# Designed miniproteins, single chains, continued (5), part 102

Each design is a single chain, and the fold is of that chain. pLDDT is the mean over its residues in the fold that is shown.

## One batch from the design tools (miniprotein)

Design m19760
Fold by ESMFold2-Fast:
Structure m19760 (fold): chain A 57 residues (1-57)
Amino acid sequence: HMEDALRSIAEAAERAGLTELAEKIRKYVDEGKYPEAFKIVKENAEELTEAVARAEG
């Protein structure tokens, strides 16, 4: 569940041009560090939301 959600977020970040963020999320997920991956997502939630909105618009 958490792994699938984090991987989906990483894919959205990559499509929005946030390649470095996507890579960091995937790295933590691959290492089983879900709390760390989730923290990165939360810390970048505003930027991620804005980037995805720009990519869709």
Scores: mean pLDDT 80

Design m19761
Fold by ESMFold2-Fast:
Structure m19761 (fold): chain A 84 residues (1-84)
Amino acid sequence: MIEKAQEALEVLKQLSDVERATAVRDAFGYNPRVVNAILEGVRKGLSAEETAELISRRSGLSKRDALGIIVSSGEQARKILEEK
């Protein structure tokens, strides 16, 4: 899980902030706390674990669910990157 989430963050780093927000929304839906936490984690170069903790603190989601959202966001980010 953590390794997949770390790979997801590396893919998200290759996208613009607008594309990152689109990837998160496609993966989880429009939750501003979750979207902004992931974008902040990517911008600051936080680890997958640190980003999941940030999501958990701001949204009330479990760390496990937060890691899953990061992984799913990475899958959506790959689709955006491949369409370019």
Scores: mean pLDDT 83

Design m19762
Fold by ESMFold2-Fast:
Structure m19762 (fold): chain A 59 residues (1-59)
Amino acid sequence: DVAEALASIAREAGVSAEALVAAARAMVERGLSPEEAARLVGAPASPAAVRQAVAVLSL
């Protein structure tokens, strides 16, 4: 389910699920790139995780 998918992605990226959701929302709502959104939540090496979160959340 969505919560389990987000928790797994967040753990792999080294962030909380809440931070991952915030990054995904920033990407969609503010037009940030995945790299910019990942940097915003302290995970600059994990832009792919932000993209996966956007897909999982259907944003």
Scores: mean pLDDT 81

Design m19763
Fold by ESMFold2-Fast:
Structure m19763 (fold): chain A 63 residues (1-63)
Amino acid sequence: STVERLAEEVRRKLIEAGVPEEEAERIAEKIRDRLTELRAQGVPLHELLVEAGRLTNEAIERY
């Protein structure tokens, strides 16, 4: 699914930014869950892309 592809991209970006692999996987899973909830609520794909980017950047800033 699109959400699954976005979660894979998030995981990759976190690892590239220096987040440990296991932690990057946990963060990507939480972001996937959030995007799945938003999609179920009818949030359009372009907004999911923006939200995925925002959450990824927040996670990088905390590490």
Scores: mean pLDDT 84

Design m19764
Fold by ESMFold2-Fast:
Structure m19764 (fold): chain A 117 residues (1-117)
Amino acid sequence: MDAEVRRVAEGRLTGAPGPLLLAVGHTGGETARGLAEMFRAAGAERLAAEFEAVAGQPEEVQRAFIEEFYRQLLAAMRELLAREGRDEEVRLRLAFAPSPEAAVAAAEALLEELRAE
C-alpha cells in the first residue's frame, strides 16, 4: 500500500488526476468496493486488490481499513509537503481534523492553496 499511496499523494501535488477522489464520503462497504474499482481503473493494482479483499469483510473491518488508508495517505502528503518547507503549517491544519477523511480533505485544500500561489 505505501508505494501506491505515495504515488497518489504525488499526483495530488503535481495537479495530475489521481486514482483517488479525496473526501469520497462514507467509509462503509460501498466505499471499499468503489475505491477498489477506482484504483483498478487507474492501474493501482495492489490497492485495488487490498480494497477488494476488505469489501467482503464485516463493516467494522472495512471502516477501520479505510480509516487506516486515509491515515497513510495523509502521512505521505505530509512527507511531500514537508520537503517543500511547509511542515509546521500542514501539522497545524491537520492536527484538528475530526476524522482521517477530514484531515485528507484539509490537506487537499492546502495543496490547492499552494498551487494557486
Scores: mean pLDDT 62

Design m19765
Fold by ESMFold2-Fast:
Structure m19765 (fold): chain A 62 residues (1-62)
Amino acid sequence: MDLTLEQVKEITGGSLTDRQAEFLRDLINSGVGVNPGLIRFVFPDPEVRDTLLEAMKKLSSV
């Protein structure tokens, strides 16, 4: 699935920074899959991680 940066921001309600939205876009588009382990590995900050995990739940709710 080829998501744009704007689509990621719309789905997540605009709460993400540009860098966080780009990370989620690239992760989904690369086919690596959405998984908590990868997020926690890349973003060890619990606040950033929890924000991204919540955003990914919204992106997976079609």
Scores: mean pLDDT 69

Design m19766
Fold by ESMFold2-Fast:
Structure m19766 (fold): chain A 60 residues (1-60)
Amino acid sequence: SFTIRVTLDSPEAARRAAEEVQRRYPDVRARVDGNTLTLTSDGPITRLVGAALDAIGASL
């Protein structure tokens, strides 16, 4: 499995990002801790990279 941590501008941004990831990537596990979003998947790293980029986009 692979894990990526993304630090966003606010807890509200992290929540929006987690919601977007769960909507588009139901196989990716998203955990929010303050401004930090942790994404975990048993799939390929490229899928996690895609989820992280979408998370950042949703936080803007």
Scores: mean pLDDT 83

Design m19767
Fold by ESMFold2-Fast:
Structure m19767 (fold): chain A 95 residues (1-95)
Amino acid sequence: MSLVERALEAAKEMETASLEERERLARELAEEIEREEKRVEELYKRGELSKEEYIERMSEIGTVRMLFAAEAMAIARERNPNASIEEIREFIESI
């Protein structure tokens, strides 16, 4: 399963999930993003990926990071509708 496919499945699960379950899914997705980024960087350093393949894979990771950030902000706002931008940032960093 691609990281993009996993992110889309997680987003679908989050639509019907409780706030606590959504936080868990967001943390799991963050860990998967970090693992995939490190894997792609390592493959490129070993010469196993071309520059073009590296750019394509990193672009996919970037797309998933944007989807993750949007959902993490939504979770933070649901937890506290009056949350400041700084409090939202701190919550995202805590995931």
Scores: mean pLDDT 80

Design m19768
Fold by ESMFold2-Fast:
Structure m19768 (fold): chain A 87 residues (1-87)
Amino acid sequence: MYRVTVRTLDGEVIGVAENLSRERVIAILESLGVSREKAEEAIENGEVVEVELKGLSGIAALMSLGVSLEKARSLEGKTVRVEVRRV
């Protein structure tokens, strides 16, 4: 199982999702604009991925992680940090 944490570049935690399957983590990262290859690397290496938020799919992905619509919209075209941890 995995935990996904989304942070601003200033380190503010804006969303957390826990008890995710590998496939659900990949789906969330792809919705945030991350390629499948980079998503798999983030899962394997436990690395933080920086993603530029684009379009409605990115907003919807952030909302699925507990981020408000207002906060997600304010980050359109901005970069966030996504951390994946095995739990």
Scores: mean pLDDT 81

Design m19769
Fold by ESMFold2-Fast:
Structure m19769 (fold): chain A 79 residues (1-79)
Amino acid sequence: MEVTLTARIPVETLAPGLSPDEAYKIAEEAAKEVEKQLPARIEVRKEGDFLVITVTAPDRATAEQAIVRVVSLAMKKAA
């Protein structure tokens, strides 16, 4: 059965001084790249000063890996 995981991340986790709108754009770009690498569906939403990343994958390990890759890639893009 598919697994859904949600991570709520402060915008400042990606880069200090980043606006929520800029963080959302960067996270969306990162999510699209990760979807090409893993069998996962990734949704990014903006909630105030937080990004909400929701991953749906065939198993928990894939979902956790997808979240880690999205955050890591978004931090790279924001730097």
Scores: mean pLDDT 83

Design m19771
Fold by ESMFold2-Fast:
Structure m19771 (fold): chain A 95 residues (1-95)
Amino acid sequence: SEQEAARYEVAALLSAIGADVALSLNDPKALETAIRDLRHAIELAKKLYEMGFKEGAKRVLEAVERAIDAGMERFPDNPELRELRKEVEELKKKL
């Protein structure tokens, strides 16, 4: 439903914003929280896409991509951020 899709989009965007803030702390413990929140946002984007809300999914993936890019500048050697970036790129190609 549109209401369910809106709830998923808001939850995903809040997770992406929270991850961006956590990555800005330049703290390894905050990095673990950020990666978890980024993964959660990506899973919600997949649900939005499966429900047919492609524009909502795209907005979530763009927010996640921005957070990952900022995080990779602070943690350039982190393989999980690199893997998440690649997953976002591949998902965006399906939109």
Scores: mean pLDDT 87

Design m19772
Fold by ESMFold2-Fast:
Structure m19772 (fold): chain A 97 residues (1-97)
Amino acid sequence: MEKLKKAKELLREALRTPDPEEKLKLLEEAFKLVKEAEPSLTEEDYELLRELLELANELSRDPDFEVAIQATMLAMYITVLMRKVAPEEVEERAREL
């Protein structure tokens, strides 16, 4: 998904900038792109969502409270999306079939 790839680029930019206001703008744009991508997500997007989750978790450790909260909310949302699109092999070992 192009939107998820752009969200990943925005999160990487957020990690590189020292400015909390710029971090917030990048995080908000990335969050918006992930939300817009939700209805078209497939299991092929799982690895990209995992990468986005890693970046969001790194940003959740930011000393700026607003950046940390926004990143935490994004990480939670991505976690829900990953469960929804998880490949069969990643599901329960005791699958219902």
Scores: mean pLDDT 79

Design m19773
Fold by ESMFold2-Fast:
Structure m19773 (fold): chain A 65 residues (1-65)
Amino acid sequence: SERFERIYQGLVNAGVPEEDARRLAEAIVEAGIPDDKLNSALVIAYKGLKEGKSVEEVIERIKAF
């Protein structure tokens, strides 16, 4: 999926580990987040990971916005 690849690559380039980046990219695509909200979702994900939250917790935060 082109959308998945773009999200995944963006997360990897931001320093997210490949396994975590893959899981987050899959979750973001599955959640159906619109392109105009995508940057906000990525910021939420990155902040959550920096705060030491698990990938599962970050996915729940993304779903809640």
Scores: mean pLDDT 79

Design m19774
Fold by ESMFold2-Fast:
Structure m19774 (fold): chain A 62 residues (1-62)
Amino acid sequence: MEEYVDKVLEYAKQGKYDEAAKIMREAIEKGIPFDEFRQMLIDKAKEEGILLEAIKALNAAK
């Protein structure tokens, strides 16, 4: 899980929201629970000061 969260945040920092969304979909397809993934992503994004970028990545994953 954490490896995928870190990859999503890396793409989000670069403004690559579609690439971040692809990593999220891949994680979910591998059986990672979306609610746990979302919570970890948001918590890490708050710590790094990139919450808005993380939200944009989440919206792109719809």
Scores: mean pLDDT 81

Design m19775
Fold by ESMFold2-Fast:
Structure m19775 (fold): chain A 82 residues (1-82)
Amino acid sequence: STFRRILERLRKALEEAKTALEYEVIAGLADIIRGVIRYIRTHEELSEEELKELEELEREAEELARRAEEKARELREEERRR
């Protein structure tokens, strides 16, 4: 699926990220994807299987955004001390 491919690329970017800005961008992109998935789930007629897959992908996007946001916050706090 398109969303699964996008989330795989974002996970790879998260592993390779080194700066607060990089983590902030990854968090923002993951949050946008989460919003798009939520919109589709709410507005489209989906099979039970499709709905479950989108629910799974929404959770994956939320976890990815949260992890990236936490890392960005930590790095921004360190930058403020320098």
Scores: mean pLDDT 85

Design m19776
Fold by ESMFold2-Fast:
Structure m19776 (fold): chain A 75 residues (1-75)
Amino acid sequence: MQPLSPEEAEALLEAGRELAEEAKRSSGPEAAVKLTAARLLAVALAVEGREEAAREVLEAVREAEEEIEKREAEA
Protein backbone atom coordinates (compact mmCIF):
# COMPACT_ATOMS: atom_id res chain seq x y z
CA MET A 1 0.00 0.00 0.00
CA GLN A 2 1.17 3.55 -0.66
CA PRO A 3 1.60 5.37 2.67
CA LEU A 4 -0.14 8.64 3.50
CA SER A 5 1.99 11.75 3.09
CA PRO A 6 2.49 13.86 6.26
CA GLU A 7 0.23 16.53 4.75
CA GLU A 8 -2.50 13.97 3.97
CA ALA A 9 -2.30 12.54 7.50
CA GLU A 10 -2.58 16.04 9.01
CA ALA A 11 -5.59 16.84 6.79
CA LEU A 12 -7.38 13.65 7.88
CA LEU A 13 -6.64 14.40 11.54
CA GLU A 14 -8.04 17.93 11.23
CA ALA A 15 -11.11 16.70 9.32
CA GLY A 16 -11.83 14.08 11.98
CA ARG A 17 -11.59 16.61 14.79
CA GLU A 18 -13.85 19.06 12.93
CA LEU A 19 -16.48 16.36 12.30
CA ALA A 20 -16.50 15.42 16.00
CA GLU A 21 -16.90 19.08 17.03
CA GLU A 22 -19.71 19.61 14.49
CA ALA A 23 -21.44 16.47 15.78
CA LYS A 24 -21.62 18.03 19.27
CA ARG A 25 -23.79 20.80 17.76
CA SER A 26 -25.91 18.35 15.74
CA SER A 27 -28.53 15.80 16.80
CA GLY A 28 -30.12 12.64 15.54
CA PRO A 29 -29.06 11.45 12.08
CA GLU A 30 -26.72 14.42 11.42
CA ALA A 31 -24.71 13.72 14.57
CA ALA A 32 -24.56 9.98 13.78
CA VAL A 33 -23.32 10.60 10.22
CA LYS A 34 -20.62 13.05 11.37
CA LEU A 35 -19.39 10.71 14.12
CA THR A 36 -19.30 7.79 11.68
CA ALA A 37 -17.30 9.86 9.16
CA ALA A 38 -14.83 10.87 11.90
CA ARG A 39 -14.42 7.21 12.95
CA LEU A 40 -13.74 6.20 9.32
CA LEU A 41 -11.00 8.85 9.12
CA ALA A 42 -9.48 7.44 12.33
CA VAL A 43 -9.51 3.93 10.82
CA ALA A 44 -7.74 5.25 7.69
CA LEU A 45 -5.08 6.88 9.88
CA ALA A 46 -4.58 3.68 11.92
CA VAL A 47 -4.32 1.46 8.82
CA GLU A 48 -1.57 3.77 7.49
CA GLY A 49 0.34 3.51 10.79
CA ARG A 50 -0.65 6.96 12.07
CA GLU A 51 -1.87 5.47 15.36
CA GLU A 52 -1.35 8.59 17.50
CA ALA A 53 -3.41 10.72 15.09
CA ALA A 54 -6.08 7.99 14.94
CA ARG A 55 -6.22 7.94 18.75
CA GLU A 56 -6.71 11.73 18.86
CA VAL A 57 -9.65 11.50 16.43
CA LEU A 58 -11.22 8.62 18.38
CA GLU A 59 -10.88 10.57 21.65
CA ALA A 60 -12.66 13.54 20.03
CA VAL A 61 -15.43 11.21 18.79
CA ARG A 62 -15.84 9.65 22.26
CA GLU A 63 -16.10 13.11 23.88
CA ALA A 64 -18.68 14.17 21.28
CA GLU A 65 -20.74 11.00 21.80
CA GLU A 66 -20.79 11.58 25.57
CA GLU A 67 -21.91 15.21 25.11
CA ILE A 68 -24.70 14.20 22.70
CA GLU A 69 -25.92 11.45 25.06
CA LYS A 70 -26.01 13.86 28.01
CA ARG A 71 -27.93 16.45 26.01
CA GLU A 72 -30.50 13.92 24.77
CA ALA A 73 -30.90 12.36 28.25
CA GLU A 74 -31.61 15.82 29.71
CA ALA A 75 -34.17 16.67 27.03
Scores: mean pLDDT 80

Design m19777
Fold by ESMFold2-Fast:
Structure m19777 (fold): chain A 60 residues (1-60)
Amino acid sequence: SELEALKAEIRALLEELARYLSPEEAAQVRAGVDAAIALDDVVVLRAALHELKELHEQKR
């Protein structure tokens, strides 16, 4: 489903992004992502994925 695909993409990107963040920053981002995933809302997950992609682009 789209919801499951979004969750998988978000988790994969989060693991990639963690390499560019401090442990404290990584924990904060992970907490926010886990909260978004818990809502099971496609719109919320699309927004979370967009935010992670922007953060990844800025850190690379």
Scores: mean pLDDT 82

Design m19778
Fold by ESMFold2-Fast:
Structure m19778 (fold): chain A 74 residues (1-74)
Amino acid sequence: METESAILETALGLYYAAGDYEGAVKIFEEMKEKGIKPSALTLALVAEAYRKLGQPEKADKYEAEAIAQGGTPP
């Protein structure tokens, strides 16, 4: 379970680093379908990927989720 989560988060990060924002979003959808809870970092990457794809509504949603999980700066 945790190993699968780590593999999917790594794959999402690799797609994002390669500029494949659609691929990153696809891995995120797979995580959700499998019931795997994304980390705050993964949610932040997904939010930026959605921004690059011209989907600001989804970007704002996942950015807020990432902030809620990662906390506010002191």
Scores: mean pLDDT 78

Design m19779
Fold by ESMFold2-Fast:
Structure m19779 (fold): chain A 65 residues (1-65)
Amino acid sequence: MLTVEELEARVRELEAKPNPDPKEAFDVMTEATRVARESKDPELQKRATEIAKRAAKIYKEVLEK
């Protein structure tokens, strides 16, 4: 299971890339959404939600060529 720290690192890598892979962005969004839904820690839930939002933005922007 990916940690919130690993998901934050992946989303930062995607944001830094000029041509991010939409599949990687989708995978990060999906995993972060799952962590936000299943986490009982409000801080982890908040962080995971923000990661999912950032990954969703990258995914949308890559598809809007």
Scores: mean pLDDT 80

Design m19781
Fold by ESMFold2-Fast:
Structure m19781 (fold): chain A 91 residues (1-91)
Amino acid sequence: TPDEHARLMAEEVPEAVRELIAEGRLRAAVEAAEAAVEAARLAEDPEVAARAAEAAAEAAEAVAEASEDPEVRERAREIAEEARRLAEEAR
C-alpha cells in the first residue's frame, strides 16, 4: 500500500542516499530523495507521510552539501525545502 511504501522509503532512503553520495552517484541520490517525497505525498496516514517527508528532507540536504554540481545542488535544495513543508503540513 502507499503507507507501506512510505514506511519503507523513510527507513531505507537516508542510508541509500549516503551510500550513493560515497560512490559519487549524486544524480541517483537526488532521484532517491525525490522518490521519498513522492511516497510521502501518496501516503494516507499523516504520521507515515511526515516520517517519509522528514527522511526525504534529510537525504536531499545531504546531497546538497556533497554536490559540487550547481544544478544537482539546486535540485536537492528544492527537494529538501518541499520535503520540509510536507513534514510540517502532516503535523
Scores: mean pLDDT 85

Design m19782
Fold by ESMFold2-Fast:
Structure m19782 (fold): chain A 81 residues (1-81)
Amino acid sequence: MKELEELIERAQELAREIAEAVFENGGVIPKEYEEKVEEAERLFEEIKELASKLSEEEKKKAHELLTTPLAELAREIEAKE
């Protein structure tokens, strides 16, 4: 699980940086962050492959770690409605 945890941490950090930059830039991804978006997508792919080898409980943990920032972001957007 060490490799999976490290990939998840990197993906979360990139997602946070990208989300912050998008909000500051009026909902558009700055060109400087496009490479980070590609890196994040590659990391998500690797995480999915590794997660497929885990138990159901471990898969749930990995999914929660990946989706929690996105769920919080969606909740924040809904609150602004």
Scores: mean pLDDT 68

Design m19783
Fold by ESMFold2-Fast:
Structure m19783 (fold): chain A 68 residues (1-68)
Amino acid sequence: SVEEMIRRAVEAYRAGRLDEAMALLNQVAKELGLTPAQRVAMAKALVDGYESGTLSEEELVERLKEIM
């Protein structure tokens, strides 16, 4: 499911596996027909949320779902 792919992307990013995280986000974007701008917004939300330390994994997944 899309939610499972997003969760895996968040987990991969937090583990420092950036290539895996980006591949999963690209797959989500492809499956949902997201624009390049929406894809950039998803990546930015992931980075900003993680770097700020203010969002849990669940909160990051929900934020990414809002961009879709």
Scores: mean pLDDT 73

Design m19785
Fold by ESMFold2-Fast:
Structure m19785 (fold): chain A 70 residues (1-70)
Amino acid sequence: SDKLRQEGLERLLAGDYEGAIKHFEEALKIKPSASIYGNLAEAYEEAGDTEKAEEYRKKMEEMGGFLVIE
């Protein structure tokens, strides 16, 4: 799973957003993590899918972020 995440990051840096998304989705199927959700959010944002980017940012926050109590 770490290798798939790493390969996804390499694709993202190369501007292959579709390839990055596929690698991150495959990594997510093996083991969900805040890092993978964050990577998916970034890849979707770069691909121009702002709605999916926001969705994955929320999932990232749910897994690894702090909840701010008012």
Scores: mean pLDDT 78

Design m19786
Fold by ESMFold2-Fast:
Structure m19786 (fold): chain A 109 residues (1-109)
Amino acid sequence: RERAAEAAREGGRAAGEEVARRLEEQGLPEAAEAAREAGEAAGEALGELILNHSPEEVAAMVEAAFGDPELGELARRAAEGDVEAARELGERVGRAMAEKAAAATLARA
């Protein structure tokens, strides 16, 4: 589970960095920073869930948060120690949160 938690953290951070780089190229540094922070925070939150909750609890929490049963299934597998599922979960959730944070920052401008 420690390896799966680390993979989820890495996935979230990587997704946030990818979104941030595209925004920086567009001349949107505040949106880029928001995206980077959101992706990293999402990865850290998923890592803590994987370490501290049962697979059933993590699956239910992720499915409820995103309304996506495929993300719920990835979350269950990640909490069971599936490193590849954890990385994919981190990347998908991290990207969604990074894009949402960027959009919120741009809406305030």
Scores: mean pLDDT 84

Design m19787
Fold by ESMFold2-Fast:
Structure m19787 (fold): chain A 79 residues (1-79)
Amino acid sequence: MIERVIELLEEAAEAAEAGDMKKAAELAREAAELLSTIPGYEEAAKSLKDLAEKALSGEVSGKEVAYKLRIAADILREL
C-alpha cells in the first residue's frame, strides 16, 4: 500500500514539473484515496486532496506542487 502511494506521489510530481497539472492532480487524488484507507493518515490524505484541488485551480505553481509532493513521498518512505 505505502509503496504504491509513494510511486503515485513521485509520478504526480513529475507531471507537475512537466506542466501537466491535470495529471498531477489525478495522481495526487489517487494517492490521497489510498492513504485515507490507512489508519493514522487521514490528515495526510486531506492535505493531498487540498493540494490537488489547488493545482487544478492554478493557485500554486507546478514547481511548488512538485516540491510538496516529493516531501510527502520522502516522509512516507521514512516511516
Scores: mean pLDDT 82

Design m19788
Fold by ESMFold2-Fast:
Structure m19788 (fold): chain A 96 residues (1-96)
Amino acid sequence: MKIDEAEVRRALADMFLALGKKALERGDYDTAIEYYELAVRVDPDNAEAYIGLGKAYLKKGDYEKAIEWYQRALDVDPSNEEAKKLLEEAKKKLEE
């Protein structure tokens, strides 16, 4: 059987997403950003990776970058309710 390159990319992206989530949980936001950037490079259609980047920047207090990454997640998946909710949250932080 032919190895599906899209399947391999999704598996690699899922691995980097898991590592990024672990880094976020321990407060290592710079490491989380690196793993999420690897996930978007491997699978640029992965909305979860853009959401992860937004969450990491939000935790660093960079609300403008968080908004940009959540917007990219919505460009990839316009129906993503998590990205919509997080975008609204990041916008509210800029108003404070």
Scores: mean pLDDT 84

Design m19789
Fold by ESMFold2-Fast:
Structure m19789 (fold): chain A 59 residues (1-59)
Amino acid sequence: TPEEVGRFAETLGMPRSAGRAALQLLQAGFSPEQVVQLLTREGASREAAERLVDFILSL
């Protein structure tokens, strides 16, 4: 699933590493909103960040 998450991040205009980082943060117990805020701080749009987090939570 880390590779699938990374590829989905790329479809949203984010690097694969951002997808993997989001997955790791959620697995480490960060809230969805915390992960969205971190992704937007790194330059992702809020819409892209929310779509990535929603995708991970749907796995």
Scores: mean pLDDT 83

Design m19790
Fold by ESMFold2-Fast:
Structure m19790 (fold): chain A 41 residues (1-41)
Amino acid sequence: MEKEKEIYELMLKAQEAYRKGDFDKANEYIKKANELALEAS
């Protein structure tokens, strides 16, 4: 399963969105990463 890789990818996208000042988009990626992390547990 690629969940671990997808979590890291989403966190990287969240950081990029945060750096661009798009906090709404950054929060969306963080939520998706957290959801996948809980599902992988």
Scores: mean pLDDT 79

Design m19791
Fold by ESMFold2-Fast:
Structure m19791 (fold): chain A 78 residues (1-78)
Amino acid sequence: ELAEKLFDEDPEVRIEAARKLGEIGDESFVEPLIEVAKEETDVEVLQALAVAISRNTKLSEEQKKKIGEALKERIDKL
């Protein structure tokens, strides 16, 4: 449900999903979140995800770094 909303047509829905899944998501969400980081064009969604990932307590530091690096690369190209 929430992972599906990461790819919604409405950027407000994607921001909410990114905040929730980034903050509480487990290892099963690492790949979907990396796909969002690589394909998203809305800077507010990318920034919301970056903040949420920094607050996540379920992912390892390595997993958080992998997502964070993808987010930084995408934001730098926009």
Scores: mean pLDDT 80

Design m19792
Fold by ESMFold2-Fast:
Structure m19792 (fold): chain A 75 residues (1-75)
Amino acid sequence: MVEEAKKKAKEKLEKAKEAAKEGNIEKAREYFREAGEALAKVLETANEEEKKKIREAEEELMPLAKEAVEAAQAA
């Protein structure tokens, strides 16, 4: 389930970045929120090993999240 949550979060962050680049800040915010919710849901029921995988996913997704935020701030 952590891997599925990571995939969903990545897809939502990529959509957020594209929406921000198009100047659609409202849609970018929605996708960003959905990405965070996907990871938060898994974190609530995660054991210690799953929490480690969630942290690894957050670390891998951090550059994409920064790009999405920067695109939204630049618009």
Scores: mean pLDDT 77

Design m19793
Fold by ESMFold2-Fast:
Structure m19793 (fold): chain A 65 residues (1-65)
Amino acid sequence: MVLSNEQAEEILKKLKEQKELSDEEESIIEQVLKALSEGNIDKASEELSKLSDETKELLITLLLS
């Protein structure tokens, strides 16, 4: 999946509206979204594995919306 910068910013905004994110979680999410925008699935998967299950599920749901 190739994600635009605009789509990445909207996803991050929606996720921040639904859940309070730590600076570390926000940084990891930004790395996931950047990797997806670059088509680097391995990098996106690696960064995604660092998130809690709850945050991961929310992010995946927003990506599929």
Scores: mean pLDDT 79

Design m19794
Fold by ESMFold2-Fast:
Structure m19794 (fold): chain A 62 residues (1-62)
Amino acid sequence: EKSEENLKKAEERRKKLKPEIEKLAEENKEKYPFGTEVLNIVLESESEEEREKKLEELMEKL
């Protein structure tokens, strides 16, 4: 199915951005933890449940 091409492109884009966001999260966790963590959660989220859980944990931490 042609959906494989669309999924592959979406995954490749997330994979490309994920390491950059993770690097920024670690590097700027002391200065700007919230923003970087939110971006990482959005890009990494495999499901809506995981995204919501991670955001809730982050909100509780801050």
Scores: mean pLDDT 65

Design m19795
Fold by ESMFold2-Fast:
Structure m19795 (fold): chain A 83 residues (1-83)
Amino acid sequence: MEAVELAREALEMLEEGATNEELLRFIREKLGLEPDDISEESVSMMVMYFTVSGNSALAQAVVEIYRGASRETIRRLLEEAIK
């Protein structure tokens, strides 16, 4: 899976009105994680994956989505993640 492609799909979902929980569920599913795992450990695994993959903007987007950030903040980070 390509991190940039995942960020693009997440951005499309955000524009279609997806909630923060729906975005996290989507990212978990794409990474082969349990989609319903609401734990901080699941979020940490996603952050680590994107950080070591060289996509710090997507890692930050995951953190902000988990914290309930605004749609505008999430959009900005996802746009940065697709370069």
Scores: mean pLDDT 82

